Designed miniproteins, single chains, continued (2). Designs and how they scored, part 4

Each design is a single chain, and the fold is of that chain. pLDDT is the mean over its residues in the fold that is shown.

## One batch from the design tools (miniprotein)

Design m4105
Fold by ESMFold2-Fast:
Structure m4105 (fold): chain A 78 residues (1-78)
Amino acid sequence: MEEAYRQLTNLARDAVDRIRAGDGEGAIKSIDQLAQLAKNNPELRELAKAMLGDIAELARQAGLEEVARHAEKQKESL
């Protein structure tokens, strides 16, 4: 559980960093990995949903609308 939590936090940070760098493709990859980790660790689903919501908002603020929509779709899939 603690290792999965650490991985989840690192993937969220990677997504945020990629959004800030304008790397939409890299951000989507981190978002997909975060969502997959949450699917494999159901105890992290609610935390992952919150993180994906924050990531979607940050992507929207950065003008990366496709990344924002992708994060929202992954959140809805959990």
Scores: mean pLDDT 86

Design m4106
Fold by ESMFold2-Fast:
Structure m4106 (fold): chain A 75 residues (1-75)
Amino acid sequence: MTEEEIEQAKQLARDLVEQALANGMSAEEIRAVLDQILADAAAQFDADSAEYKLTQELVAYAKAYLDKLLAEAAA
């Protein structure tokens, strides 16, 4: 996977979080969806696979982005 593909995936993760918030999902519901995505990846892929590692990184990134948006909204 190229660096450009990783950046595109991060943009999709940001868009997913923003769309979920715009659709009225709570932070807890979004975190549950992200946890489910990681659990599904763990069931489908080997733990050493590039696909699982990327999914783990993107889920962590999406959670950090969600936390950032919530902190900015509270300020």
Scores: mean pLDDT 81

Design m4107
Fold by ESMFold2-Fast:
Structure m4107 (fold): chain A 68 residues (1-68)
Amino acid sequence: GPEAERANREASQAAGRGDGDTVAEWMKKAAESGPEGARYATLGGIAAASAFNMDAAQKAAEYSRKAA
């Protein structure tokens, strides 16, 4: 849905800027929108976070799991 698409877009843009905190915030918002939104945003967030460190990737996955 639109929330998932927006979260993915915002997270991807933040990742391009090197703004990991903003990536995490959008992953959290996606998780709160429901399982589908969390899944899309988490996949994008994990890919972005893995470019920074494993800790960021783990946090993105946790936000997704909380929505399930």
Scores: mean pLDDT 62

Design m4108
Fold by ESMFold2-Fast:
Structure m4108 (fold): chain A 69 residues (1-69)
Amino acid sequence: AVAALAAWLQSHLPLTPEGAEAVARLLAATYAEDREEAATILRTILRGHDVPEAERDALVQEAMGILDA
């Protein structure tokens, strides 16, 4: 799950491999305890990288699907 999410993050955001893995680990750990908090963290990261607001919810759902697999 973490490796797949890290690869997904690098395909959508200008993160280093190490940065993507760190974010993926944080999101996976948060998702195990609170799915809504994990979604909020990712939405904040997407906003910080100027991802259009209309695309953020779809990207969050896609990433959560990777964590649910």
Scores: mean pLDDT 83

Design m4109
Fold by ESMFold2-Fast:
Structure m4109 (fold): chain A 72 residues (1-72)
Amino acid sequence: KEEVKKEALKLLKEDEEGIQIGGITLVKGRDYVVELLRKEGVDWPEEELERYLEHAVELAERMRELAEKLRK
């Protein structure tokens, strides 16, 4: 459990925002998050936004696995 907590904290410190965005993407889908970010004024090129969301989803998936292990 302590090793899992350390890994989770390390991920949060590296990209807390990305983990949150990735988590929303996993639950609501990419299109929802793209619309949300554009509404908030994020005017990134599609290529850059796509790369960011892919990375964010990967981080969120890792965090979700760690959270599942901590819940047990």
Scores: mean pLDDT 73

Design m4110
Fold by ESMFold2-Fast:
Structure m4110 (fold): chain A 65 residues (1-65)
Amino acid sequence: MEAALEAAKVAGTNGGSEAVAAAKEAIDRLGATPEELARLAGELSKQGLVSGKAAAGAAVGALSV
């Protein structure tokens, strides 16, 4: 929970509302659970396909649903 709050502040401060919106859209489209989407964002970040800030925004969006 604390990491999610930190990610929320980071996303908000850097105009990460788009990242949060994209995470919610992905949940709706794929029917993925919030935890599964957050895990996937982390995995994509490791592979260099998604930035750490985008992964944080996705985790915040997932946990906010």
Scores: mean pLDDT 55

Design m4111
Fold by ESMFold2-Fast:
Structure m4111 (fold): chain A 75 residues (1-75)
Amino acid sequence: KELYDKILEAIENGDKEALRKILEEVYQKYGVPGEEIDEVFRKLWKYRYEGKLEEAKKIAVEFIQKVFGEPVELK
């Protein structure tokens, strides 16, 4: 699965540990700044708590585009 799908599954399942692990792997593999990883984690989890999955999806898309430099479409 793509990184985006993994992030969404972790958010939808409320699996905070899976989400953290996914973001840690991105940090280690792609050299993303740690502060960016922490900020993305907090925003994704905050939107999960608020039931704003559309906002969480937007943050996930922007993060993936930044990491991979590729455009991502939501359908």
Scores: mean pLDDT 69

Design m4112
Fold by ESMFold2-Fast:
Structure m4112 (fold): chain A 124 residues (1-124)
Amino acid sequence: ASAAARLAAEELARLLNESPYAEAEVEGNTVTITFKPSEKGEELAITLGTTALLMPVLEHEGEGSTLTLTIRLGEAQRADPERTAAELAELVRELLLQLGYSEEEAEAYAEAFAARVVAALRAE
């Protein structure tokens, strides 16, 4: 997997594992998420599943309380690293808001994450 895709997968898994609403396992550019039976867990499952349907860089498979996301960054994403990073950062920002972070904290975190993704894509 690309370094940028792995970085994004590891970040999503880390944020989910720090929450009481889900557990996540990461393998390369793939995150397997198991949502806990709660109102917030159901909300997160809907949010992440819907986002995966709308984002070309996310492939998804859902089975019961489990969602598998694979982050695929190809030639088009490497050609526009700032746009790719902004799209992934928006996903991280929305996740942080769902996890109870303030809008200021979520924006600052997403901006720092975007910079890391840009750097990783440019190094590829």
Scores: mean pLDDT 82

Design m4113
Fold by ESMFold2-Fast:
Structure m4113 (fold): chain A 63 residues (1-63)
Amino acid sequence: GPALSPEQLRARLAEVEAKLPEIKAAVEALLAATPDPAERQAIQEQWRAYQQRVEAVRAALAA
């Protein structure tokens, strides 16, 4: 289970959600500028992991 307190989880989620459109735009820009397929895959994997962390924090707050 998550090690963070509910107030820490809420603060973290709020920060992440506030930055989410900017982070998504940065990821899309990086993908467009990256010709190497291995680097593109790494960027996509980091973006998926980030989205999964957001979902995990949201789920932890809902429990």
Scores: mean pLDDT 79

Design m4114
Fold by ESMFold2-Fast:
Structure m4114 (fold): chain A 100 residues (1-100)
Amino acid sequence: SERETLLAIIEELMSDEKYRPFYEKPAEDSEVAKKMENPMSLSEIKELIEEKKISVEEAITLLYNMFNEAKVVNPADSEEYKIAVEGEEEFTKRLKEARS
């Protein structure tokens, strides 16, 4: 199913230590969290999918928004920005392969 496929993609991202900044939400008192309108994490999106609280399309939107917000709030020359770009590219690639 598309839901099971999306969960597998999230689990693959969470198995890669370079995406650890996305496993959990930033601390609420952090400067990064204060700049974000809708902070999200891979673990929270995974839980929402597993509990059937959101649709597959809503989950895809949340994943792209999570990476995009990280790119907006972090400097373009930062490691955090680079990881957000790589995460978005890997997610896009895996989603395309799953739909083929």
Scores: mean pLDDT 83

Design m4115
Fold by ESMFold2-Fast:
Structure m4115 (fold): chain A 74 residues (1-74)
Amino acid sequence: MVQIDESLPAELLTQLLVQEARRDIEEGRDADELIAALNAWTARALAVTTDPARQAALRAAHEAAVKEIRRLAA
């Protein structure tokens, strides 16, 4: 997964994660591998984030990106 700034506004975070996920699937990457990479990225971001609102935004962005990956791979 590309380096995305976890401090971005929630809306931009969600948009960037969904866009990257869509591009990776369109380029032929495996959906399960992408979900695993996204899970790892989100876990690392959450580990360094102490603000509850920021943590909620990261979880929401992760959920949206996973949904898009699963939709495209269905």
Scores: mean pLDDT 76

Design m4116
Fold by ESMFold2-Fast:
Structure m4116 (fold): chain A 63 residues (1-63)
Amino acid sequence: SSIRYPLSEEAKKIVEEELRRHGTEPVEVLGERVRRAALEAGLSKEEAEKASRATQDVALMLR
């Protein structure tokens, strides 16, 4: 996969934190956690979706 998501530093930090804390959970659950965390941090719905997709992609590459 060659999909790239231009993420803000805030979104990247959320992705890294969720992967560190919950990286063994199902990919779908990780994506939902990141989406929720990004929205709660005040990021836009579009940025939250990009962060969720990036987390799912990274998790799949690590398994």
Scores: mean pLDDT 77

Design m4117
Fold by ESMFold2-Fast:
Structure m4117 (fold): chain A 84 residues (1-84)
Amino acid sequence: MEEIERAIAEAEAKVRAVLKETLGVEAPALSEEVREKIKEVGRKVEKEYGREYALAAIGQMVWAYMTEGLDPEELLKALEEEKK
C-alpha cells in the first residue's frame, strides 16, 4: 500500500480500538468515499508541508470523522483559510 493509504488504515484501527476499549462500541469501517477524500487531502498536505504533517493530518481527519462526523474537505478548507 502507499504510505498514505497505510496511515489511514492504521489510524482507523487505532480509533476503532480506542472506541471499543473505552465505550464498548464497534465503530463502522470508513467508506471508500471517505477514505478517498482523506487520501486526497493527505496528498495535498504532503506536497505543501511534507510527509510528517500529512501523517499527522490524516490521523486527525480519521479521528474527527469517526468521533464527530467531520468531513475531511472541511478540515482542508480551514487549513487554506489560515494561510490567507
Scores: mean pLDDT 74

Design m4118
Fold by ESMFold2-Fast:
Structure m4118 (fold): chain A 93 residues (1-93)
Amino acid sequence: MEKLYKPSEELRELLKEAGIDKDYVTLGELVRAISDLIEKYGLYDKEENPGLIDAKDTPLGKLFGVDKIDLRDLSKLAEAIEKHTEEVPEEEA
């Protein structure tokens, strides 16, 4: 079953910029929104460092407390996201 996450207020603002205005999101929606924001900020066109995103002066870098996001190591990105989300247990139907 797909897990739902409740984002922090700061993460909700970023999700809203990516067109997601929901109280609960899936991990897939979170990753998609981050990818959309990276494109919106023009970070994907920097081919000198494929897979390494310079986020130092962006809301993404401020939120995750990182200067760079390594898309080749999604485990660190997932860990940073978990610090700004709360896993919602499965709702009984």
Scores: mean pLDDT 68

Design m4119
Fold by ESMFold2-Fast:
Structure m4119 (fold): chain A 95 residues (1-95)
Amino acid sequence: MLSPEELLERVREILEELRKLSERFDELYKKIQEGDLSAVPEAQKVLDRLLELATEGLDLLNQLFEQVGDDNQEARLLSTELHILATGAVDKWVR
């Protein structure tokens, strides 16, 4: 089992990767909105990877909360950012 410090480091690394994937998804989604439907398969692959990493990050955050408690402000902020990044991409794709 990872230490709280190792869990925090891994979650931060996942969030950095999620930010990059979110930026790439926004770029591809803009192309789709401008009529470039050839971007759809790449946008789907980016979304799939984003959801995979978000699931891993959520699991690590759950492990962190079990060790440090649900009142930990840093863990709560990281959890909020992860949910915003994952939900934002999914909401755009469904709409």
Scores: mean pLDDT 82

Design m4120
Fold by ESMFold2-Fast:
Structure m4120 (fold): chain A 85 residues (1-85)
Amino acid sequence: MYKVTMIVKTNLSLEEVKKLAEEAKKKTEGVIDITVEELDTPGVYKVTIVAESEEAAMKAAGLFNELLVKADPNTKVLSAELEEI
């Protein structure tokens, strides 16, 4: 299995970010889970994507970023890391 951890800054609320994460999960085959946590800084979120394959993890991360930017063009990905788990 593979995990992508993203730190993103956006004007979207936690509820809006979670809805987009659910949409990305629903639209990407091989995704096991996507979790969203708001960090101590308002508007900064930790997003964890767990998938069966590296390809599925990267597709989900890419789609999620596309959905975030479409909803809020000021969205910034502060960090992203891929690891095998």
Scores: mean pLDDT 86

Design m4121
Fold by ESMFold2-Fast:
Structure m4121 (fold): chain A 84 residues (1-84)
Amino acid sequence: SVYEEVEELLELARRQVEEARRALAEGDYLEADIHLALARMQLSIAKQMLPKLPEEKKEELQERIRELQEEVDRLLAEVEAGIA
């Protein structure tokens, strides 16, 4: 189902975020940036799938995507600060 496909994309994005945190802890800003770029791509695909869902499920998943996107944006700010 489209719902399960979006849930899978969110799980993939979450794993990329965890890998980015690991890279940041090691001072590997390039590796962190790559993982965050992959998370952003996965979240973008998930957003494109939302219009195919019933409104109730769309609102639920949209909020979860927003939360993950805020997490990615926060970590990207740390990467930018480390590189600058």
Scores: mean pLDDT 87

Design m4122
Fold by ESMFold2-Fast:
Structure m4122 (fold): chain A 82 residues (1-82)
Amino acid sequence: MRDEKLRAEAEAMLAEARALAQEVGDLSGEYGGGLRTEADNVEEGSLKLMREQSAEEAYEQTKRTVDAMRRRLEKAKAQLLA
């Protein structure tokens, strides 16, 4: 039951990361390859996490991935708005 909650939360975070990757992908066309590569890394990381047996490991790694993506997206948007 707890593992079901952790996996559901991880899947929600992965969906959020994919949505952020889509936004970054839109921005990367204007800035170049760096943001595009980051979006691709989030997608690949998500697929790798889904193969893990441990819900706890998947959850922790997903949190770190989403945090990193949010931070880069906010920096990219700050530069765009400047």
Scores: mean pLDDT 64

Design m4123
Fold by ESMFold2-Fast:
Structure m4123 (fold): chain A 64 residues (1-64)
Amino acid sequence: SLRDKIVAAVEKLGKRVSPDQLREILLEHGLSEIGATLVVDRAKKLGKYVSPEQVREILDELGL
């Protein structure tokens, strides 16, 4: 799924990604600017970096 591809891309970068790195991954995998912004805004509330597991949870919560 798109979600699995995004999570795999985050895992490939290592254990944590910044909001800027996350935005690039989301846009590269075909999320809209609005969708990417929603995910990145949610991630920023979790801290300076997010794990692949946290990214999966955010995507699940937003229905993306």
Scores: mean pLDDT 83

Design m4124
Fold by ESMFold2-Fast:
Structure m4124 (fold): chain A 77 residues (1-77)
Amino acid sequence: MEEIEKKIKEIREGIELARRVAEEARAAGDEEAARRAELAVRLGEIDIEYLELVKEGKPEEAERLRRERLAELRAAA
């Protein structure tokens, strides 16, 4: 679906912006802002993996992967 591909592209652009924010925050010594920006990158990566599986016709696998990745992030926090 073209809409899913467009959404993946938008999320990738958001990830690149978040990476720049994280780099600038680290350079400024703002560890909290860097951590938040890095979390945004991780969440975007999970959303891309989810949408790729949905695009492949695997919505159950997509939901399982998203739940598992979010649980991993919570455990690491």
Scores: mean pLDDT 83

Design m4125
Fold by ESMFold2-Fast:
Structure m4125 (fold): chain A 72 residues (1-72)
Amino acid sequence: MLSEEEFEAAERRVLAAYLELYEAGELTPVDPRLSKEERLAAMEENLRVIVARRPELAEDAAAVLKRMREKV
């Protein structure tokens, strides 16, 4: 389990990669009109793409995904 500070650092690294890959057109835009479950599925897919392009972020992406699932 990450501390809150470690989680914030992990989230920042994942967000930076998300923005880079989104601007490059490699990520699927998440429609805000989707259900919580459908948005979560779309974000899980985008996190898989991030990990494929940035394998060093695998643990960071897993921590972000776990936190997102806890909020649904």
Scores: mean pLDDT 78

Design m4126
Fold by ESMFold2-Fast:
Structure m4126 (fold): chain A 68 residues (1-68)
Amino acid sequence: EELSDEEKEIALNFLSEVALELEKRGKTSVEDLIKAIEERKEEFKKKYGLSEEQAEKILEWIKKQLEE
């Protein structure tokens, strides 16, 4: 469940991009962010060159941060 510094940087960059796009559309809820992140899992893996395990670990960490 603990992310490396590199994985945290990737997580924050991805979350920032998704959040900015949703803000431009007027979608500011945590639910909208979580849905967008889940829908973009394959794009996320491809964009950052992640393994399945790394992508799942990072996305679960992001979702956990958003739930708090």
Scores: mean pLDDT 78

Design m4127
Fold by ESMFold2-Fast:
Formats: C-alpha cells, structure tokens, sequence
Structure m4127 (fold): chain A 85 residues (1-85)
C-alpha cells in the first residue's frame, strides 16, 4: 500500500503542475500497482486535449485516494481538478 500512496502522490503533483508527461507516467505506475492494466492510460493518452487528459487523470486520482481512504490526497486531487476546470 505504501508504494501505491507514493505513486498516487506523484500523480497528483504532476496534475497540480500540469505536467502531462509525468502525469501519464505516474498514471501508468498507479494503474499497474492496482492491477488495472494499461487500458486507462492508453485511453487518456489518446485524448487530444491536454486539459481533458488532466481532468480524467485528476478524477482517477480522486477515486483512488477515496478507495485508499486517504483524505489528504483526495482533497488535493479534488482541488487540482477544480483548478483545471
């Protein structure tokens, strides 16, 4: 679980910084650790709008943080999402 929280934090930080390359890399690592495969990362990488990519990644990060019952990371993901919108 510690590795998932570490990578989720990296994912949220990349979204906060609007760093698409790092956000997609961290998304891949989080999805792999959760056993979800590559489909989510591949679908998001095909979205032409960087804003829409960040929105999808932020929503995913929020759901993962909620699943892990990590209130601080959930709050950060929600705030990042609202700043992108």
Amino acid sequence: MEKIREKLRELIEAVENKDIKKALESLREVTELLGLGTEITEKISKIKSEKEQLIRIAEFARKVAEHLNDKELEKRAKEALEKIK
Scores: mean pLDDT 84

Design m4128
Fold by ESMFold2-Fast:
Structure m4128 (fold): chain A 74 residues (1-74)
Amino acid sequence: SAMEEALAAAERVARETYERLRPLLEAGKISEREVLEAAAREAARHLVETHGLPEGRAQWLAAVAVSRLRAEEE
């Protein structure tokens, strides 16, 4: 469904943002909270720009994507 595709895209963008910022997080230059907030912002922006979602829905899906990223085991 379009919603499943949007969530998958949000998860991908959130993960890409997290991985890009990981060196700063490991160096102690940025907090986990700041990385997750950046991941949510990038995911929401992508959903608005690429999928044409309303801002509120994009923010909600981005929050879900970031929550799922945090639940992943490493």
Scores: mean pLDDT 85

Design m4129
Fold by ESMFold2-Fast:
Structure m4129 (fold): chain A 97 residues (1-97)
Amino acid sequence: SSMAQEELKKKLEKEIDEGIELISVAVVRVSAWNEYAKENNKPVEVVDWESLEKLSIDELKKLIDILKKMKPSFGPIMQKAADKVIDELKKLLEKKK
């Protein structure tokens, strides 16, 4: 039925959107960390984002500032992902205060 086709279409569109968001967030995270590492003379290594909880308040603020600086050069999908990453970092910052 056409109704079952519309339900399947809606489910597929949701799964595609969720996949795009996950990839975009991962790309933003890697890009922000690489820029931070470069500016702060740290090794460019694959960083588990859970390890960012070990960063100081000042280091988290610097990472947020770098991401805000990078955001205007991103397209709309990547800008939304950048906002999500900034919010995540701000939540980590609040937990350390």
Scores: mean pLDDT 78

Design m4130
Fold by ESMFold2-Fast:
Structure m4130 (fold): chain A 66 residues (1-66)
Amino acid sequence: MEEELARQIATAAAAGDTARAKELLEEAVRRGLISREEAERVIAMIDAGAAPVDVARAAATAVMRG
């Protein structure tokens, strides 16, 4: 489940689907897989216009290290 969610977040971010990536990050916080602060940091990267690949890497790292 955790690994699958990390993969889904990375895939959405890499595809440039920022809305889906944000939804999945909120899901990860709700499930206790990442902290709110970690999710907010990745969301801030998305809002700042970071490259999709960089967002995907950050999101995957945050979820997979938990």
Scores: mean pLDDT 75

Design m4131
Fold by ESMFold2-Fast:
Structure m4131 (fold): chain A 93 residues (1-93)
Amino acid sequence: MSLGDALLGLGLALDALGQHQEARVAFRQAVLAGLDIAPRLGLTWDRTGDIDELLELAPDNPFLLEVLNLLKEGQAEKAKELAEKKIKEIEAQ
């Protein structure tokens, strides 16, 4: 699991919580960390794409699938907690 994947998940959760500026920062950091998926999903660095498009293009990433499923269920706070936990796990290694 890459730091870029965790930052993308955090950005999606922040955007769902209405924290659009913080989400934009997280998306830019995810791309800079080498995550190629964000540009391919039609995301701009200050906008999110449709969740269903994200689910179709990221089916092989269990962390992103869990984040996207939580967001689809309206559980943005849990999605944020999951992403923050993943970032801490990566930074602790």
Scores: mean pLDDT 68

Design m4132
Fold by ESMFold2-Fast:
Structure m4132 (fold): chain A 68 residues (1-68)
Amino acid sequence: SKITKAVLERMRASTDPQQLLAQGRSLLDYAVENGDKETVEEAIEILKEKMPDDPEAQKLIEEAKKKV
């Protein structure tokens, strides 16, 4: 939980698209594997807000949604 919150804060503060994608992927993989639906939803919202037209972000969002 502490680690997931720290990564979410880093994602919200990030201005680098590549860094944001890497953080989002790692966090979504971890949260999905641990059944942490709250973290999955928060990470998806951040990606949608910051990267709405990014194909890689869209792919991460869809993969996460299929597993929750």
Scores: mean pLDDT 81

Design m4133
Fold by ESMFold2-Fast:
Structure m4133 (fold): chain A 89 residues (1-89)
Amino acid sequence: MKEKIDEVLKEIQKLSKEYNEALKAGDFERAEELQKRLDEVIKEYDKLLTEASKDPELKPYVDRLKAIREKAKAFEEMIDLAKKWLDEQ
């Protein structure tokens, strides 16, 4: 469980970096592809967090991950706003 969550967090970090680089380069098509991939990875993170929450031994770890999920939610909201802004152009 913990190893899977760590892998997903690394993927979120990698995709977020690539997304920012795409935006800076004006490559909005690539940014949209990266947004979709981020959405999928965030969904997997939420699923793993829910499963980990069922294990009392993992409670301190899960509590830390919930704080990280709030940050991931902010990224998801930013991505949604960016997509809406692009659609209005």
Scores: mean pLDDT 71

Design m4134
Fold by ESMFold2-Fast:
Structure m4134 (fold): chain A 59 residues (1-59)
Amino acid sequence: MVELSPEDKERIARMKAEMDALMPNLDLPESQERLLAIIEEYAKLLEERVGVDVSKTLE
C-alpha cells in the first residue's frame, strides 16, 4: 500500500475539484487540454509515490 503525505492528498483533492469545475465545458478544446494537464500531474505524483520514476530515469 502506497502511503501518501497529507500534502499530496490535499493536492489530489484540489485537482479533483478543478476537474469537476471543467466537466461542464469539456466540449471546449481548452478545457480538454487543461483536464489532460491535471491528469498528467496526478499520474506523475502517483509515479513518484510508487517509485516508478526510476524507470523514467533509466529509459
Scores: mean pLDDT 69

Design m4135
Fold by ESMFold2-Fast:
Structure m4135 (fold): chain A 100 residues (1-100)
Amino acid sequence: NKDEELLRKLREKAAEAKEKIKNYEGVYEALLEFQKLASEISEQINNPELLEEIAELSREINELAIKALEEKYGLSLKDIAKKYPELNLKNGQILDKILK
């Protein structure tokens, strides 16, 4: 199953990103790598249940990365958005989840 293989690859990348974020090893780079892969995989999957799982993985990784950046650098969400504009915090899943 091609969709299951893609999702397995994304779960493996999520686990890798979580470990890097937990250890403060390239938190920004780990988040960007995950976001890029999640975007590429979501374009290939039409199953709504699998797309929902991708959205939940993205939420979890985004929340962990923001917390790690706040804890490591003492940055507010506004400061993180200014320092790391590539994270799409203004229009992205991160902002939607923090504001809810």
Scores: mean pLDDT 72

Design m4136
Fold by ESMFold2-Fast:
Structure m4136 (fold): chain A 96 residues (1-96)
Amino acid sequence: LSPEEIARVRDDAAAAVLGNGEKVAQAVSDPEKRQEILDLAQAMADAIRAGDYETALELAKKFIRLSAEQDLSEETVNLTIAAALHVVGADVAAWL
């Protein structure tokens, strides 16, 4: 992949993480926990764009843990899993 293609894949993954983070946050009734989920999604997106996948994966673990502590629907749980998979996808793309 060219540097431009790698940057595009990172931007797409970051956008997907932010979008899924917003959907998860909307399902959370506690304003403090909602903000923490949004902050984690933003931090993950920033780490992905920076190519810091170790930090992105650690943030994804925190995102999953915090989301699992909420009373969430199956749909929302699937969005949490999708957000984590976007981080893994970005890491794999960086190796190509």
Scores: mean pLDDT 76

Design m4137
Fold by ESMFold2-Fast:
Structure m4137 (fold): chain A 87 residues (1-87)
Amino acid sequence: MSPVEKFLKLGNFFSELFQDVREGKMSVEEAAEKIVKELLKVFNKKYAKYVLELITDLAIAEARQRGDEEGVKLIEEIRKKALELLD
């Protein structure tokens, strides 16, 4: 699988988790743990942090463009928890 295909699969995985948390199907903590586990299957810890920030920055920008302030806060909380788990 190419690096681009791996990155796109991760982006889709993150989007599904964000949607599940938004719909009340999953906690912020559970989503953060699942994100960290998936990142660490593919990347070392330092690169996992970089990829996490890149994907979540894009997701936050898209949510802001839609006027989805609750979505922005949700993604920021998940990112914060995931970064804490990677430390």
Scores: mean pLDDT 84

Design m4138
Fold by ESMFold2-Fast:
Structure m4138 (fold): chain A 88 residues (1-88)
Amino acid sequence: SAEIERLRAEYRALAAAAEERLAAGDLAGFLEALERAVETLLRGLKLLIENSELTEEELEEIKKKEEEAKKAYEELLAKLKEELEKLK
């Protein structure tokens, strides 16, 4: 679908921007790009669910993976916050 293709392109661009910002030591820019990348990914998953003839079992599996991804993102943010405190 054209919508999913657009979101994939946006995610790729944001992920590349995040990597560049991190390499440059721009932690604020990195976090901004990372947040936007995650938002784009979640929107893509929502559209995939809405546009797919998925079974109840397949929907539960996708929801589980979404929860795992959110948890990983929260853990990453927590570690980045701790690392930033060490740089003070």
Scores: mean pLDDT 74

Design m4139
Fold by ESMFold2-Fast:
Structure m4139 (fold): chain A 70 residues (1-70)
Amino acid sequence: SLEEEADRLAEEVAKKLGQKIVSREVTRRGDLVEVVYTLEDGSRILAEAIRITIGGKEGVLKFVTLLPPP
């Protein structure tokens, strides 16, 4: 699922940062899933996954943004 794609991306980023994910908020809008993950230091990972079709083939575009602590 798109949510599982976002989770995999965020988990890889958190692992590379040496940070634990402490909370997770999901927003779904059709073929777009947006998940905000809060890390133990208060920073956040925004992961977005969207289903697309290019040349009659389905694919998934994924974006990740690292947000600083407030």
Scores: mean pLDDT 82

